# Designs tried in a protein design run: designed miniproteins, single chains, continued (5). Part 66

Each design is a single chain, and the fold is of that chain. pLDDT is the mean over its residues in the fold that is shown.

## One batch from the design tools (miniprotein)

Design m18273
Fold by ESMFold2-Fast:
Structure m18273 (fold): chain A 67 residues (1-67)
Amino acid sequence: EKEVLVEYLEKAAEATPEVKALAEEAKRIAEEGSLEEAMEAIGKVGAAGNAATTALIGEGKRAVAEL
């Protein structure tokens, strides 16, 4: 569910300061929109970061696929 994706976006912000603002935006999008918007936001976060975002993208995609 989108709540899981929101939590992952928060963790990404903690791991990568550069991605903090993007992760916060993605979090709002995920909460207000849907899984589709959350996945798009994860993509943007991934583009801006590396370490934590790799795991975030994989887990996010898995959560949506298992929906």
Scores: mean pLDDT 64

Design m18274
Fold by ESMFold2-Fast:
Structure m18274 (fold): chain A 94 residues (1-94)
Amino acid sequence: KSEEKKAVAEAVKLVRKGKVDDAVKLLRTVRSDKSIEVNARSVYRYAKNIGTTPLRLLKALKKTGKVPDDLVVEAALFMYSVKYLSEADVVSVA
């Protein structure tokens, strides 16, 4: 639990440095490919169901402060891993 949180925080720092692929590699040490795919698809479907895009949804969640910033950036990295977001999109969320 603490090691997962630490890895996510380090991945967020890598995104802020523009090292998105390195951030994904770090996340894959604490997240299974199945978990990444399931979470990415859930975000995509939820955004579609409420009539928005994944990028707009993640930016809105960050602005509300209801979800910790690290979790929003982690979700963006999941979306990038399945090609739903570009590298620039992920950096724009961080």
Scores: mean pLDDT 84

Design m18275
Fold by ESMFold2-Fast:
Structure m18275 (fold): chain A 99 residues (1-99)
Amino acid sequence: MKEYAEKLVKNAAKRAEELIDKSDSPEVKTEAMKLIARSLAKAAEMVGDTELAEKFRKIAESENPDPEELKKAVDEAYERGIISKETAELIKKIADRYA
């Protein structure tokens, strides 16, 4: 299950990076952040982490996701073993491009 959660999030992060690489508009950056947050919410649900899933869902539902809030929650996902360090660092790199 954790391996599948990792792949889901890593694929979403790569897709988000591709979107920002093609267009750095505020709308595209917001959609990329929401895509990452939705994938993390799903991954947390898959491993039974309901509290962390709810945090990511709130970020995904925000009209203007806070990149610092996302980075903090991503560090929690890594510490709980939901995603790899490499995937967490990729997401934080993408969040820095949103800010």
Scores: mean pLDDT 83

Design m18276
Fold by ESMFold2-Fast:
Structure m18276 (fold): chain A 96 residues (1-96)
Amino acid sequence: VLDEELARLRATTEAEAAKSTPEAAAALLRHTERAIAAAREDPENHSRLITNYSAELLREMAELARKDPASRETILAAAERVRDAAHEAATRISRS
């Protein structure tokens, strides 16, 4: 689901960049929150998934923040949550 949603979200974000940056940001944030929740609910199956896709999400968030300064703080706060969730997942994957 994350693969399909990221591909669709990227295409939608690129297409809508000039028209509805705030709406694209909201969609990206909702997707991010769902991905984090899924990873925490089932870490064994989703830890690698969020680690693999966190970089892509962060890249898209950075791009969006550059285009819409008004949404920047909200996007950066969400990016922090993605980063923290990815670090948490990476710790589990590394195993003690």
Scores: mean pLDDT 61

Design m18277
Fold by ESMFold2-Fast:
Structure m18277 (fold): chain A 118 residues (1-118)
Amino acid sequence: LAKEHAIAGHVAMQAAADYFRKGAEAARSGNTDLAAFYMELGAQAAEAGHIHMQKAYDLGAENAKTGHDYAQKAAEYMRKGAEAARSGNSDLAVEYFEKGAEYARKAHEAMQKAAESA
């Protein structure tokens, strides 16, 4: 059902954001193996989220597309933040993480509306 896919996509994108944050912190501390581990988990969670949101959209949950777009932006900013952290640019990393968190919140709201309307 569209609602079930919207909920699953929401949960997967929350997990992706958490893993990207942990990966960025590990990279900042110089633990490249741990950073790679969390980034792989985050990528897998983001892929699962995109698949579920696409299925919700195909089943008529128009808000799932908006949630998908915001979730993609959140993942992009988390990746940019991780890159900035690895290069030692803490100010830029914080800026990208704040933008990523904002888009993750917007994705949450859009996916919750999709789940409620399905």
Scores: mean pLDDT 69

Design m18278
Fold by ESMFold2-Fast:
Structure m18278 (fold): chain A 86 residues (1-86)
Amino acid sequence: KAKEVIENMIKSLKETVEENKDKLTPEQLAEIEKHLQAAESAVKAGDVDTAVENLEKAIDILHEAGVITDAQRKAAYAALKEIKKL
């Protein structure tokens, strides 16, 4: 069930990236895509910890780019912490 929640978060973050591509530098976009791909590979392998770490890195870049607010980043991190309990 952690897998389903992680897969849904990856999908939501991919949608957020597509909607905000104009706010991201090519370097930020490449790093986010790298981390989302790593999270997707990790969740398919059953590695929840690696998936969560890569999602946290993608979230941090989105926050640095001004795509998400401090409150949104805090909520995302709280959701990831709950996933680790599943």
Scores: mean pLDDT 84

Design m18279
Fold by ESMFold2-Fast:
Structure m18279 (fold): chain A 95 residues (1-95)
Amino acid sequence: MPVSGVQGIGDVHGKGALAELALAAAQQALEFGGEDEEMQEVLEKAKKAVEEAKKNGEYDEMSEKVGTVVSRALRESGDKELAFQVAKEALKALE
């Protein structure tokens, strides 16, 4: 890796990374308890944000890695409320 690696996932900046964070968390929240209308809206907003970031060139390898790491961590936690909170906070950061 040409980057040192201590910055990035632990310091989530950029629309692509935030969009993937929101998408991964929303998907996990719905998987834990799948009929939440608010979380379905969050998921749709997150999907659009990821597509827009890809279209605008704001989606990179770090954005993909954020999604993978967050999905794994939330699956291991089994905490629906944590997943729901992470998804909403990431979307709020995207505005």
Scores: mean pLDDT 73

Design m18280
Fold by ESMFold2-Fast:
Structure m18280 (fold): chain A 118 residues (1-118)
Amino acid sequence: STAPRVVSDLVEIDGKKVGLVVVALPPGATLTAEMVRQAWPEVRKAAKELAEKGADAIVIVFTNAASVTPEAIDELRRLVEELEKELGVPVYAVISTPDADVRAAVERALKEGGVIVA
């Protein structure tokens, strides 16, 4: 299987510099703990670069998930907590379905924290 594609951008949301790390899943994919782990080195690299550019918070978005396993949510929660401690800035995650409003899910993550499934 091909690894998920990772892209990053620094955006402004409600006056805050937000580092977005977007992991595009293949169409019809289930997000598994193994897929989270396989994407994580590139996610971590992108998040570090965004923090160095002055991001006030990082949001990691797994987009286009047809479904997600409970193990993927638990692994993502653990890795997000480790990355937050490493970078010294808040780190949040979003898992979005193909029809989800990704912007609304990101705004929800910034307000509620943790891992958001949209």
Scores: mean pLDDT 86

Design m18281
Fold by ESMFold2-Fast:
Structure m18281 (fold): chain A 69 residues (1-69)
Amino acid sequence: LPDSAFESAVENAAPEDREAARKALDEAVARYRELAPLLEDPSLSAEKREEIIRELTELDERVRKLGGP
């Protein structure tokens, strides 16, 4: 949602940090949306599946850090 807590947290940062944080948030969300459907493919190798799950976990942590508790 456009007026999420993440938007509020980004707006409170310094202007240069706010721009970087917003881009990082947008990229993380876009990446998450790209990767999540791939986990539904049963032909995906176990190694690639583990890599995607790890990346999704890292993206979730990054988004949480940007939005605060």
Scores: mean pLDDT 69

Design m18282
Fold by ESMFold2-Fast:
Structure m18282 (fold): chain A 59 residues (1-59)
Amino acid sequence: SAEREAELERLTEALRARDAEAVAEILRNSPHPSVRNFARGMLRLAPEDFRAEVEALLG
């Protein structure tokens, strides 16, 4: 859907910008399992400091 594509684009931008708050918001609020799964996968490949920052924001 267009909504899912927009969410994936937003997620990609947030990951590229190292915007932990935006990534955490998408993981918390996205209704699309595919987007959340992609984010989780990308976080596994991300530097540890960024991953820890996102995890702290998720609680």
Scores: mean pLDDT 84

Design m18283
Fold by ESMFold2-Fast:
Structure m18283 (fold): chain A 87 residues (1-87)
Amino acid sequence: SSLYQQGIQYITQAITALQNGDYDSARQYADRARQYGDQLRQQGDYGGASDVYDGLSSIYNGLGDSDRSNQYRQLSDDLRQQQLQLQ
């Protein structure tokens, strides 16, 4: 979906910003990606939302925010399991 593509695009931009040491841009792109992940989850695209939240986990780990990283990892894993149960 276009929501999925936009979510993943913002994850990619956040990762690039982290690699360049631009932590403020990384946080801004992560916040945008979260908005698309939340919309995917609301629409029942648990697989797409899981992918976005997995990316957010990695980004927050790179930012040194272990609490948010762990929260997004858990959310990603839970949504992936829900997607598998629906198939």
Scores: mean pLDDT 90

Design m18284
Fold by ESMFold2-Fast:
Structure m18284 (fold): chain A 81 residues (1-81)
Amino acid sequence: SMEEEIKKVEELLRELEEEVRERYADLPEADREFILEVLRNAAKWAIEESKKTGKEINLESFRKMLELMAEGVGAQLRARA
């Protein structure tokens, strides 16, 4: 169901938020929160697309996408620090 897919995405996002806070502890809190906001916005978009298309979110592929987004944003923030 759509409700179950949303719950799975929310659980995945919660786990990634914990990982980001640990992995980017070297960055200022504002920079970590910026990474988290990027991931939250991506999750919102994915849920909206899933509702629109009726297609299930592949959690493994979605997790890899979010991890790559966090790495890309984190690298840019570190380059400026």
Scores: mean pLDDT 82

Design m18285
Fold by ESMFold2-Fast:
Parts: C-alpha cells; structure tokens; sequence
Structure m18285 (fold): chain A 80 residues (1-80)
C-alpha cells in the first residue's frame, strides 16, 4: 500500500505541474513495488509502466501519465 500512496502523490504533483516531485514519488513507488513483488513478469510490467509514465510526464501529457499511473496502481494492488 505504501507504493500506491506514493503513486497517488506522484499523480497529485504531475497535475500541479511539479514534474521533478512527480518523477521522484514515481521512482520511490516503483522501487518499493519491485522490492515487494515476487513475480518477475509483474516486476517487468511495473518497470515498463513506470518508464512510460516518466516519458508522458516529461512530454506534458498529464492525462496519459495519470492513466499509466492508475494502471500501475491496479497492477500493484492485484500483486499484493
């Protein structure tokens, strides 16, 4: 649940236009999720979604970023 809480903070910061904080919270969430998840396939999917979300945040596609972060939240919750 800590990873999900950090993803919620990443979404909030992305919507505020605080790109650096959004990426920082996202990186922390991915790190915690990868430490907790045992399935290598789920780890790979979380990593891929994280990289895509960073790209969308940097491009200013906040709607696309939020969609990817919500998908990542659902994946982490299902894996926990």
Amino acid sequence: DEAVQLLDKAIEKAKEGDIDSAIQYLSQAVSIALASITDPKVKAEVTTLGLKAVSKIQEGDIEGAVKLLEEMKALIEKAS
Scores: mean pLDDT 84

Design m18286
Fold by ESMFold2-Fast:
Structure m18286 (fold): chain A 104 residues (1-104)
Amino acid sequence: MFREVVYRATGTDAAGNRVELTLNIGYSPAEGTMLVAATLKNLDTGETTQYAMGVASPEDVTDVVEAEVEWSLLHSSVTREQADAAAQALTDQLGGLTFSAVEP
């Protein structure tokens, strides 16, 4: 059974607003793929930016998460260390999971 994994990091953007980075990984039955999503939320304004991408394997997940986190960091002061910690936590959580292969 596929599991959703959520990891969260908090920081401060360039304007001094508190921000929250949430990483989600799950299965998309509509697309037949594993979905990786990164969500950046401004805690002071409530504004949310979301990025999502389908992947087929655990190695691809790590690369996608890193890329999405890099994009989120361009719009916030969430530190690289916080982003790396979130990606590492996701990688550790994925170590025991079996992923559905994408249809041809």
Scores: mean pLDDT 53

Design m18287
Fold by ESMFold2-Fast:
Order: sequence, then C-alpha cells, then structure tokens
Structure m18287 (fold): chain A 97 residues (1-97)
Amino acid sequence: SMEEERKRKAAQYLTAANILAIAAEIERERSPEAADAAAEAAVDAARKALEEAPEEYKEEVAKGAKKAAELAYRAATDEEVKERARELAEEAEKILE
C-alpha cells in the first residue's frame, strides 16, 4: 500500500538522518567543512522523513527527527546550517505537543 511505502521511506530517511548527524559530530573537531556537510544532509534527511511519515507514525518520526536536528545543530559550525537545524527541531517539537 502507499501507506506502507511512505512508512518505509520515512524509516530510511530517519536512519540516514541519524547516521549523518553522528558523522557530523565525529567530524566536528577534525573538519568543520565535513561536519557542516554531514549536518546539512542530516537536516535534509530528517525533513524528508517527516514529509513521508504517515499520520499514525508522525509522532515517532518527529522524535527521531528532533534528535537528529539537535545533534546537527551542535555539530555544525555554519550559521545557516545551524539555523536550518534549529528550525527543524522546533517544527518537530510542535508535532510532539
């Protein structure tokens, strides 16, 4: 079903977001450029996970997206990447209210 496909896509994007956020944290002290690139990719993946999430899984996906966004915010050195991460974390928090 379309709902099962959306759930699968959301899970794939959420997994990518978490891995990329961890990669950004690892790179932060060694390469600010690599950390920023990974953090930006993590935010993009987390946003796509929220867009794909079926309504019944939106809260669980939002929890994961918020965590990835918060990690990306801490890892990033670029102000635009930090702002995008902050905005996504706030968007995810609103879903959890």
Scores: mean pLDDT 89

Design m18288
Fold by ESMFold2-Fast:
Structure m18288 (fold): chain A 66 residues (1-66)
Amino acid sequence: SEEKKILVKEALEKLRERLAQMDLSPETRARIESLLDHAEKLLEQGKVDEAEKYLTEAREILDKEM
C-alpha cells in the first residue's frame, strides 16, 4: 500500500538521521550505509517489504551499538 511505502520511507529517513548522530567505526558505518542505500533503491523499485527488511537489519545493528 502507499501508506506502508510512506511509513517505510519515514523509517529510512529517521535511521539516516540516527546514523548521522552516532560515533561508529568506519566498518560499522559503511555496513549500515550500504543497508540504507539498498533499502532506498528497493523503495524506488516498489519493493516495499524487501526495503523494510533492510531497514530492520540496519536498525538492529544501530541498537547493538548503543
Scores: mean pLDDT 86

Design m18289
Fold by ESMFold2-Fast:
Structure m18289 (fold): chain A 65 residues (1-65)
Amino acid sequence: LTPEQQSMLDNAERTALSLAKEDIDDALRHIDALIRYVQRTEEDPEQRQVMIDRLEELRKQIEES
């Protein structure tokens, strides 16, 4: 991943965890929106898959909380 992609994922994690403290459904909607964004905008299939896998892992962690 590029530093910019890694920063986006780090910010996504921080935001989702913060949202989950108030409403888990809001956190999950945030992650789902980011997954859709990555699917639509990332042209490199390898980088796209890594980013989606990281977001799916975060989603699972929040669901299991």
Scores: mean pLDDT 81

Design m18290
Fold by ESMFold2-Fast:
Structure m18290 (fold): chain A 59 residues (1-59)
Amino acid sequence: DDAAAIARATEALNEGAERAHLEAGRAAGVVDTDFERGATPGEAAEKLREARERLLALK
């Protein structure tokens, strides 16, 4: 069941991730909510940490 969901998330991440990655660095909260739900647990966690660090630096 999750196999189909994971395959779909992986495809979206690959083509959409590069663009979303640029804005994710600034709007971590926005990407965190959407990206994390569609991404794999491992990758989502890593991206979240990077985004959070950038956000904290801005603050």
Scores: mean pLDDT 54

Design m18291
Fold by ESMFold2-Fast:
Structure m18291 (fold): chain A 102 residues (1-102)
Amino acid sequence: SLDQVLNQVQQIILDAAKYIKSNADTLSKDQIKDILLKAAEEAVKLIKEANLSDEDATLVLRMMMMALEDVAREAGKLKGLSQEQIDEIINEVRNFVLNTKL
């Protein structure tokens, strides 16, 4: 169901967010980026395997992207990253999601 997929995608992102928050002092900018990209990859795979309608798949991808951007902004602030560095992370994650074929 759409709700089940939304809950599973949210859990993937929350797990990534918790890990980043717990390890912010030791993680580099690039490691934070890689964690978010891995979460996006896992979530996209789950969305593809769920065989959702194009409308529902688009909705889940949008919700996922918003959540990943929020995690990147919060992690960047916590790590003391510049706005330019935060935007770099967001843009790489966004480009990965936008280049996803469903």
Scores: mean pLDDT 87

Design m18292
Fold by ESMFold2-Fast:
Formats: sequence, C-alpha cells, structure tokens
Structure m18292 (fold): chain A 78 residues (1-78)
Amino acid sequence: MTIEAVIEVTKEVAKYLVEKLGLSEEKAIKLADEAVFGLVRGASREEIIEMLVKAGLSREDAEEAAEFAIRLLEEAPA
C-alpha cells in the first residue's frame, strides 16, 4: 500500500467521524490517524475499537468507525 493511499483513507475516516459522529475536525483527524496507522502497523480490530472507546466514542460508534477504516484499507490500491 502506498503512503498516498494511507493518507486518502485517513482523510475519509476523519470525514466520517466529523459528518456521521459529530466530532470536531481536530479530534477526528487525530483519531483517524491513530486508527489507520494502527491498522497499517498490525493493530487488531479490537485494539482500534478500544482506542476509540477510550477517546470518548460509544462502543457501537467505535465498532462502526473501526469497520469503516478496515474496509477502506482493504479496498485501497496496493
């Protein structure tokens, strides 16, 4: 996966967090970075969910956000 693909996935996740979950842009960018780069470095789905819950998301919202990030990374060009 290219660095450009990772950046685009991170932007899309940040947009999701702002538009669907109502997070501030600053918080959304930080959480999107942590989630996407965590996944790229081999973090489990459960580790990403736990990180998002600790950041203040409900477990349901954290599960949906983690699944969205995982799906985008799987669909990203190599």
Scores: mean pLDDT 82

Design m18293
Fold by ESMFold2-Fast:
Structure m18293 (fold): chain A 75 residues (1-75)
Amino acid sequence: MLKEELAKKLLEASKKVAEAAKLNKEEQEDLAELEKKLPEHIKKLSEVKTSKEEIEKAIKEIPKIVEKALEELKK
């Protein structure tokens, strides 16, 4: 179904990780900025038939801060 929905769920998971990890305001602010930008960008991408490669590119556009938050949860 929706590549944008998958990307949104990944972002939501990252946000939960950030809350659990008690990130600093700077990192929390970066996540909020990403959350605002990403959904609109992903929505535009979903309007065209997004390939598997394009979804991977969208995921890569997520800042390292989000990846770090995810890694902290897994650790």
Scores: mean pLDDT 57

Design m18294
Fold by ESMFold2-Fast:
Structure m18294 (fold): chain A 72 residues (1-72)
Amino acid sequence: MREEEIRRLREAAANPEDREKALEFTAAVLRLIGLAIDESLEVAKKKGKEEGEKVFREKSEEITRLVREALA
């Protein structure tokens, strides 16, 4: 679930000197990207390619913002 991955991202970002937490941060980002791809493909199947691309763009911008906020 997306909220779980956001929580993991923030928790991992709070412990940058911990190698395992740094790996969890990377894993959480990759899982959020995977969720964005899956959601975008589902929208594309139901509403067409352009709507799917719009959802992917919006989710990618959101992930970028979350990463920047977590590292601030």
Scores: mean pLDDT 79

Design m18295
Fold by ESMFold2-Fast:
Structure m18295 (fold): chain A 87 residues (1-87)
Amino acid sequence: SEIEKLLEEFLKKVEELLNDPNGTPVDLILAFGELAKKLKEAGVPEELIKKLMTELESLLRDYVAGKLSKEEFLKRVKEILKKFLEE
């Protein structure tokens, strides 16, 4: 599936950014925007993209606020992407 490939590439990018000592929350937001653009180009309905972005942005806010570890953040990103594929 093209969508599965896009989500796998996105997850790999998130993991790389989290392990980069120069990685910032801004880089994660840019990665979210690129995913949203690619999903729209792949024909995913805007409602599903908005729901996904809202969940990812909320999770990032919790991570930046120190409420989640890097490991917990990544685990929850994986869970969100898995649920998205089930839709």
Scores: mean pLDDT 85

Design m18296
Fold by ESMFold2-Fast:
Structure m18296 (fold): chain A 62 residues (1-62)
Amino acid sequence: SAAQRAALAELARTVSKAELIRAAHALKSNELLRLAMSLPETEETEPVPLEEVVARLAALLK
């Protein structure tokens, strides 16, 4: 959905593509996984724990 795409784009500013893919897997969302995989490569950012990335995604999807 547009909301899922916007949420991923917002997080991609501070979270790497690889971490977003891991969060999509943890949420068991094929749509989020597909969208995360379609994002352009991002510069490496400071590592964020998986649980924090999942929480941020969930908050943005409300």
Scores: mean pLDDT 73

Design m18297
Fold by ESMFold2-Fast:
Structure m18297 (fold): chain A 111 residues (1-111)
Amino acid sequence: KEKELEELKKRVEELLKQGLEYLERAKELAPEGVQSGLEEMKKYLEETAKKLIENVESEEVLKEALIGFRKLYAGLKSLADLLEGEAKEELEKAAEVAKKAADLLEEALKK
């Protein structure tokens, strides 16, 4: 179980890095009207992932993070629906990272 927790932590760290890269690209391409929403989503991703990485042994924190990543996925998808072209594509990739993180936590909680 300790090895599984260390693997989970490493995978969350990798997903955080990927999600932040996609959000930064979306922010560079997105119109001014969505910049605040993108910054809020970036902060939410960072805070959710950091708390999880620091408390990966806590089932309660894993459950909280699962809800958080599901909310992040919904929020990013809603913002992407306001965008077109490359900005939409990068934000949809960020949403997919949040979905992968949620799926990973759901799998971990079943074991």
Scores: mean pLDDT 85

Design m18298
Fold by ESMFold2-Fast:
Structure m18298 (fold): chain A 72 residues (1-72)
Amino acid sequence: SLRDRIIAHVEQLTAQLVSRALSQGLPDLAARIRALGQQIIDAIRANDWARVQELEQQLRALGDEFQELVEK
């Protein structure tokens, strides 16, 4: 289904971001990304799009934090 494809895509993106954070020596950030990815998947499964939107904002903030840490 479309939902299953979206979930698979979120799982893949989360795994890639976690792998990248770990390769940069940022295990705490990797753990936070992993937790948010799982929460997004859970919200999609629950059809809670308001929660998905909130979690997207949190993921964007983590992405900005990652960018600041890597571009030193």
Scores: mean pLDDT 79

Design m18299
Fold by ESMFold2-Fast:
Structure m18299 (fold): chain A 73 residues (1-73)
Amino acid sequence: MEKGLELYEKGKSYFRAGDAAERLGDTEAAKQLYEKAIKYFEEASKIFKDVNPELAKEMEQLAKEAKERLERL
């Protein structure tokens, strides 16, 4: 459970950093940061699926949002 929360917090941190880089026009940094956010949200989802399926779905949705951000760069 703690590991899933740590991965979720890392995912959020990278997503926020990616958003900040995108707003500054640093497309390359934004891509790298969103890719890391996707990785951490997907790993968190795998951990949560056996414990809390609703949290797993939320992680999948966050990974999807990060992918959509990456695609529009």
Scores: mean pLDDT 85

Design m18300
Fold by ESMFold2-Fast:
Structure m18300 (fold): chain A 84 residues (1-84)
Amino acid sequence: ELTPLERSVLTLLKKEIERFVKEHAKDMTPEQLEEAKKLILESAENLVDFYADLAGLSPEEKERMKKRVIEEVEKYFDELLAKA
């Protein structure tokens, strides 16, 4: 089960991913989608770093949160593309 902070960050990220896929994914090549995925994952890492630091998480807690959030974001992006 996800922590409240992890759930909040994931909610924000999922909303942006849904918007991106609906507005842009149909017009992109597989190579462009892979580059977009890299940028989305980088943005997700930055968002986790920001909120983890605000919450006062240790470096170890931040890295665990980052891994869990990134895995969920990647899964969600791939699932949305499969449905598109």
Scores: mean pLDDT 82

Design m18301
Fold by ESMFold2-Fast:
Structure m18301 (fold): chain A 83 residues (1-83)
Amino acid sequence: MEAELLAKAAAVEAALPPERVAELRALLGEEGTLAVALIMAQYPELSVEEAVEIVLLWRKKGANDERAKRIARKVKEIEEKRK
């Protein structure tokens, strides 16, 4: 499972434009960029911006509470559609 998640995250990162990956690394560092890719691998319906807000919320750094609530609702809808 862990190796498969890392492989999916690597595929997501490879699918992003190189300039976008550079922006993510500048904003969130290597760990945060990996976290964004992992979130997008698990929830492909989320945008890069939505995945960034989740990482910022986890770090308690500049996350907008209203955006976080909307993203949480979207994640819930995705999970409900899977079942």
Scores: mean pLDDT 72

Design m18302
Fold by ESMFold2-Fast:
Structure m18302 (fold): chain A 85 residues (1-85)
Amino acid sequence: DPARQIRLFAELVEKAIEKGNLEKAVRIIRTAADFLKSLGLEPEAERLRELADKMEEAIKQGNYDEAVKIAREAAELLREVADRL
């Protein structure tokens, strides 16, 4: 069930940020983007990749509050996609 798998990615992103593992959250978001692309959801996959890139840049700048905000936006996008399937 693709919707269930996408919701699981959202939960894993939130769990990673709860544990302070922002680099893991970036990896999960990139994996989720690849999964959405495999489903033909190219615009949503591209948006997740852009969010992952912005999050990685925020981490490099030491802007952890911004990185967490971006991760939550990615998790919300994943839930919205799952709800449309």
Scores: mean pLDDT 91

Design m18303
Fold by ESMFold2-Fast:
Structure m18303 (fold): chain A 88 residues (1-88)
Amino acid sequence: MKREELKKKLIELAEKFEASPDRAKQAEYAKEFFELLHEAGVLEPEEYEAALKLAEAAKNNEELDEADLARAREMGPRMTEKMAAFFE
């Protein structure tokens, strides 16, 4: 996927996420968002897995176990920095 095309799709998914009142639908958009970033090489497999677990837990109204939560907290800042750099 071209970078410009990917940026447009990511923005559309983010807008759909924010506009949706449905937790399950929000999780679906979040999963697609992170999948596209992983496919484009922006997110490492480990970062993508952490994001996917968070989205799945949110969809199912479940809390992550301590290990998965700690991993997500560690990966969150890294993913945010990479996403910010990608959109610059």
Scores: mean pLDDT 75

Design m18304
Fold by ESMFold2-Fast:
Structure m18304 (fold): chain A 87 residues (1-87)
Amino acid sequence: MEEAKRAVLEEFRENLADLPEELRELELEALEAAAAGDLEATRAALRRLVALDPEAAAVTTEEDIERAARELRELVAKRVEEKAAEL
């Protein structure tokens, strides 16, 4: 399981390689928190990401962040399960 989590996070790191470093690190922080099942840390990382986009910050509610964190956790969990089945 931990090997599958690391493999999935490495794939995400590669896919985010073309982003600016600061944005990439925040995206990875959210993904790592989601992979760990830490919804509070995932929400915190997503709040920081939203704060970098003034237009997104103006329309994003705390409820939207909670929904996004749950959706990200489910997405990452599914990817880890799929990867574990390959390995």
Scores: mean pLDDT 79

Design m18305
Fold by ESMFold2-Fast:
Structure m18305 (fold): chain A 90 residues (1-90)
Amino acid sequence: DLSEEQIEELEKYAKELLEKEKNSPEKEYTEQELREELQKVKDNLPPKSIEQAKELIESMVKMERIMKNMPKEVVEKVVKEISEEIKAER
């Protein structure tokens, strides 16, 4: 369980990373990169430490940027496929 103060720290960290990604040079993202970031997010849920929670936030921020630059149909397909694979592995 994360404290309210830890959640606020993580939200602030996420906002800072989102601004960095927004101002980064243009990069083409692939379906495979989205799959890798989704897998990292799932592997780190629930986070066991604040460091792991920060890694999760980094992956989520990068994933949001990838998703904004990809067709919605491709994003939905990848999310569904990864979710089914994770269910099969657990």
Scores: mean pLDDT 70

Design m18306
Fold by ESMFold2-Fast:
Structure m18306 (fold): chain A 84 residues (1-84)
Amino acid sequence: MGRELARRLAEILGIDDPRFSEETRLAAAGYIGLHTPALASFLSEEEKEALRELLRRADPEEVAALLRSLGLDDLAEEFLREFG
């Protein structure tokens, strides 16, 4: 559930940079989705929980690096605070 949802979010957000692993890209997409009100409003509580489980399996430094590459520095700091 969480991984398939994160893949859809990555596709919608255009997160396809091959320099990052699939797990890093999925985690970044999931985190952006959870913290974007327009996207998060369409997610059930069960879907949000599934995404959070996915985030715990990713490398926090790599996810933060990907978020910063997208200009999302505040979100990268929040990710490291929550999962680093």
Scores: mean pLDDT 83

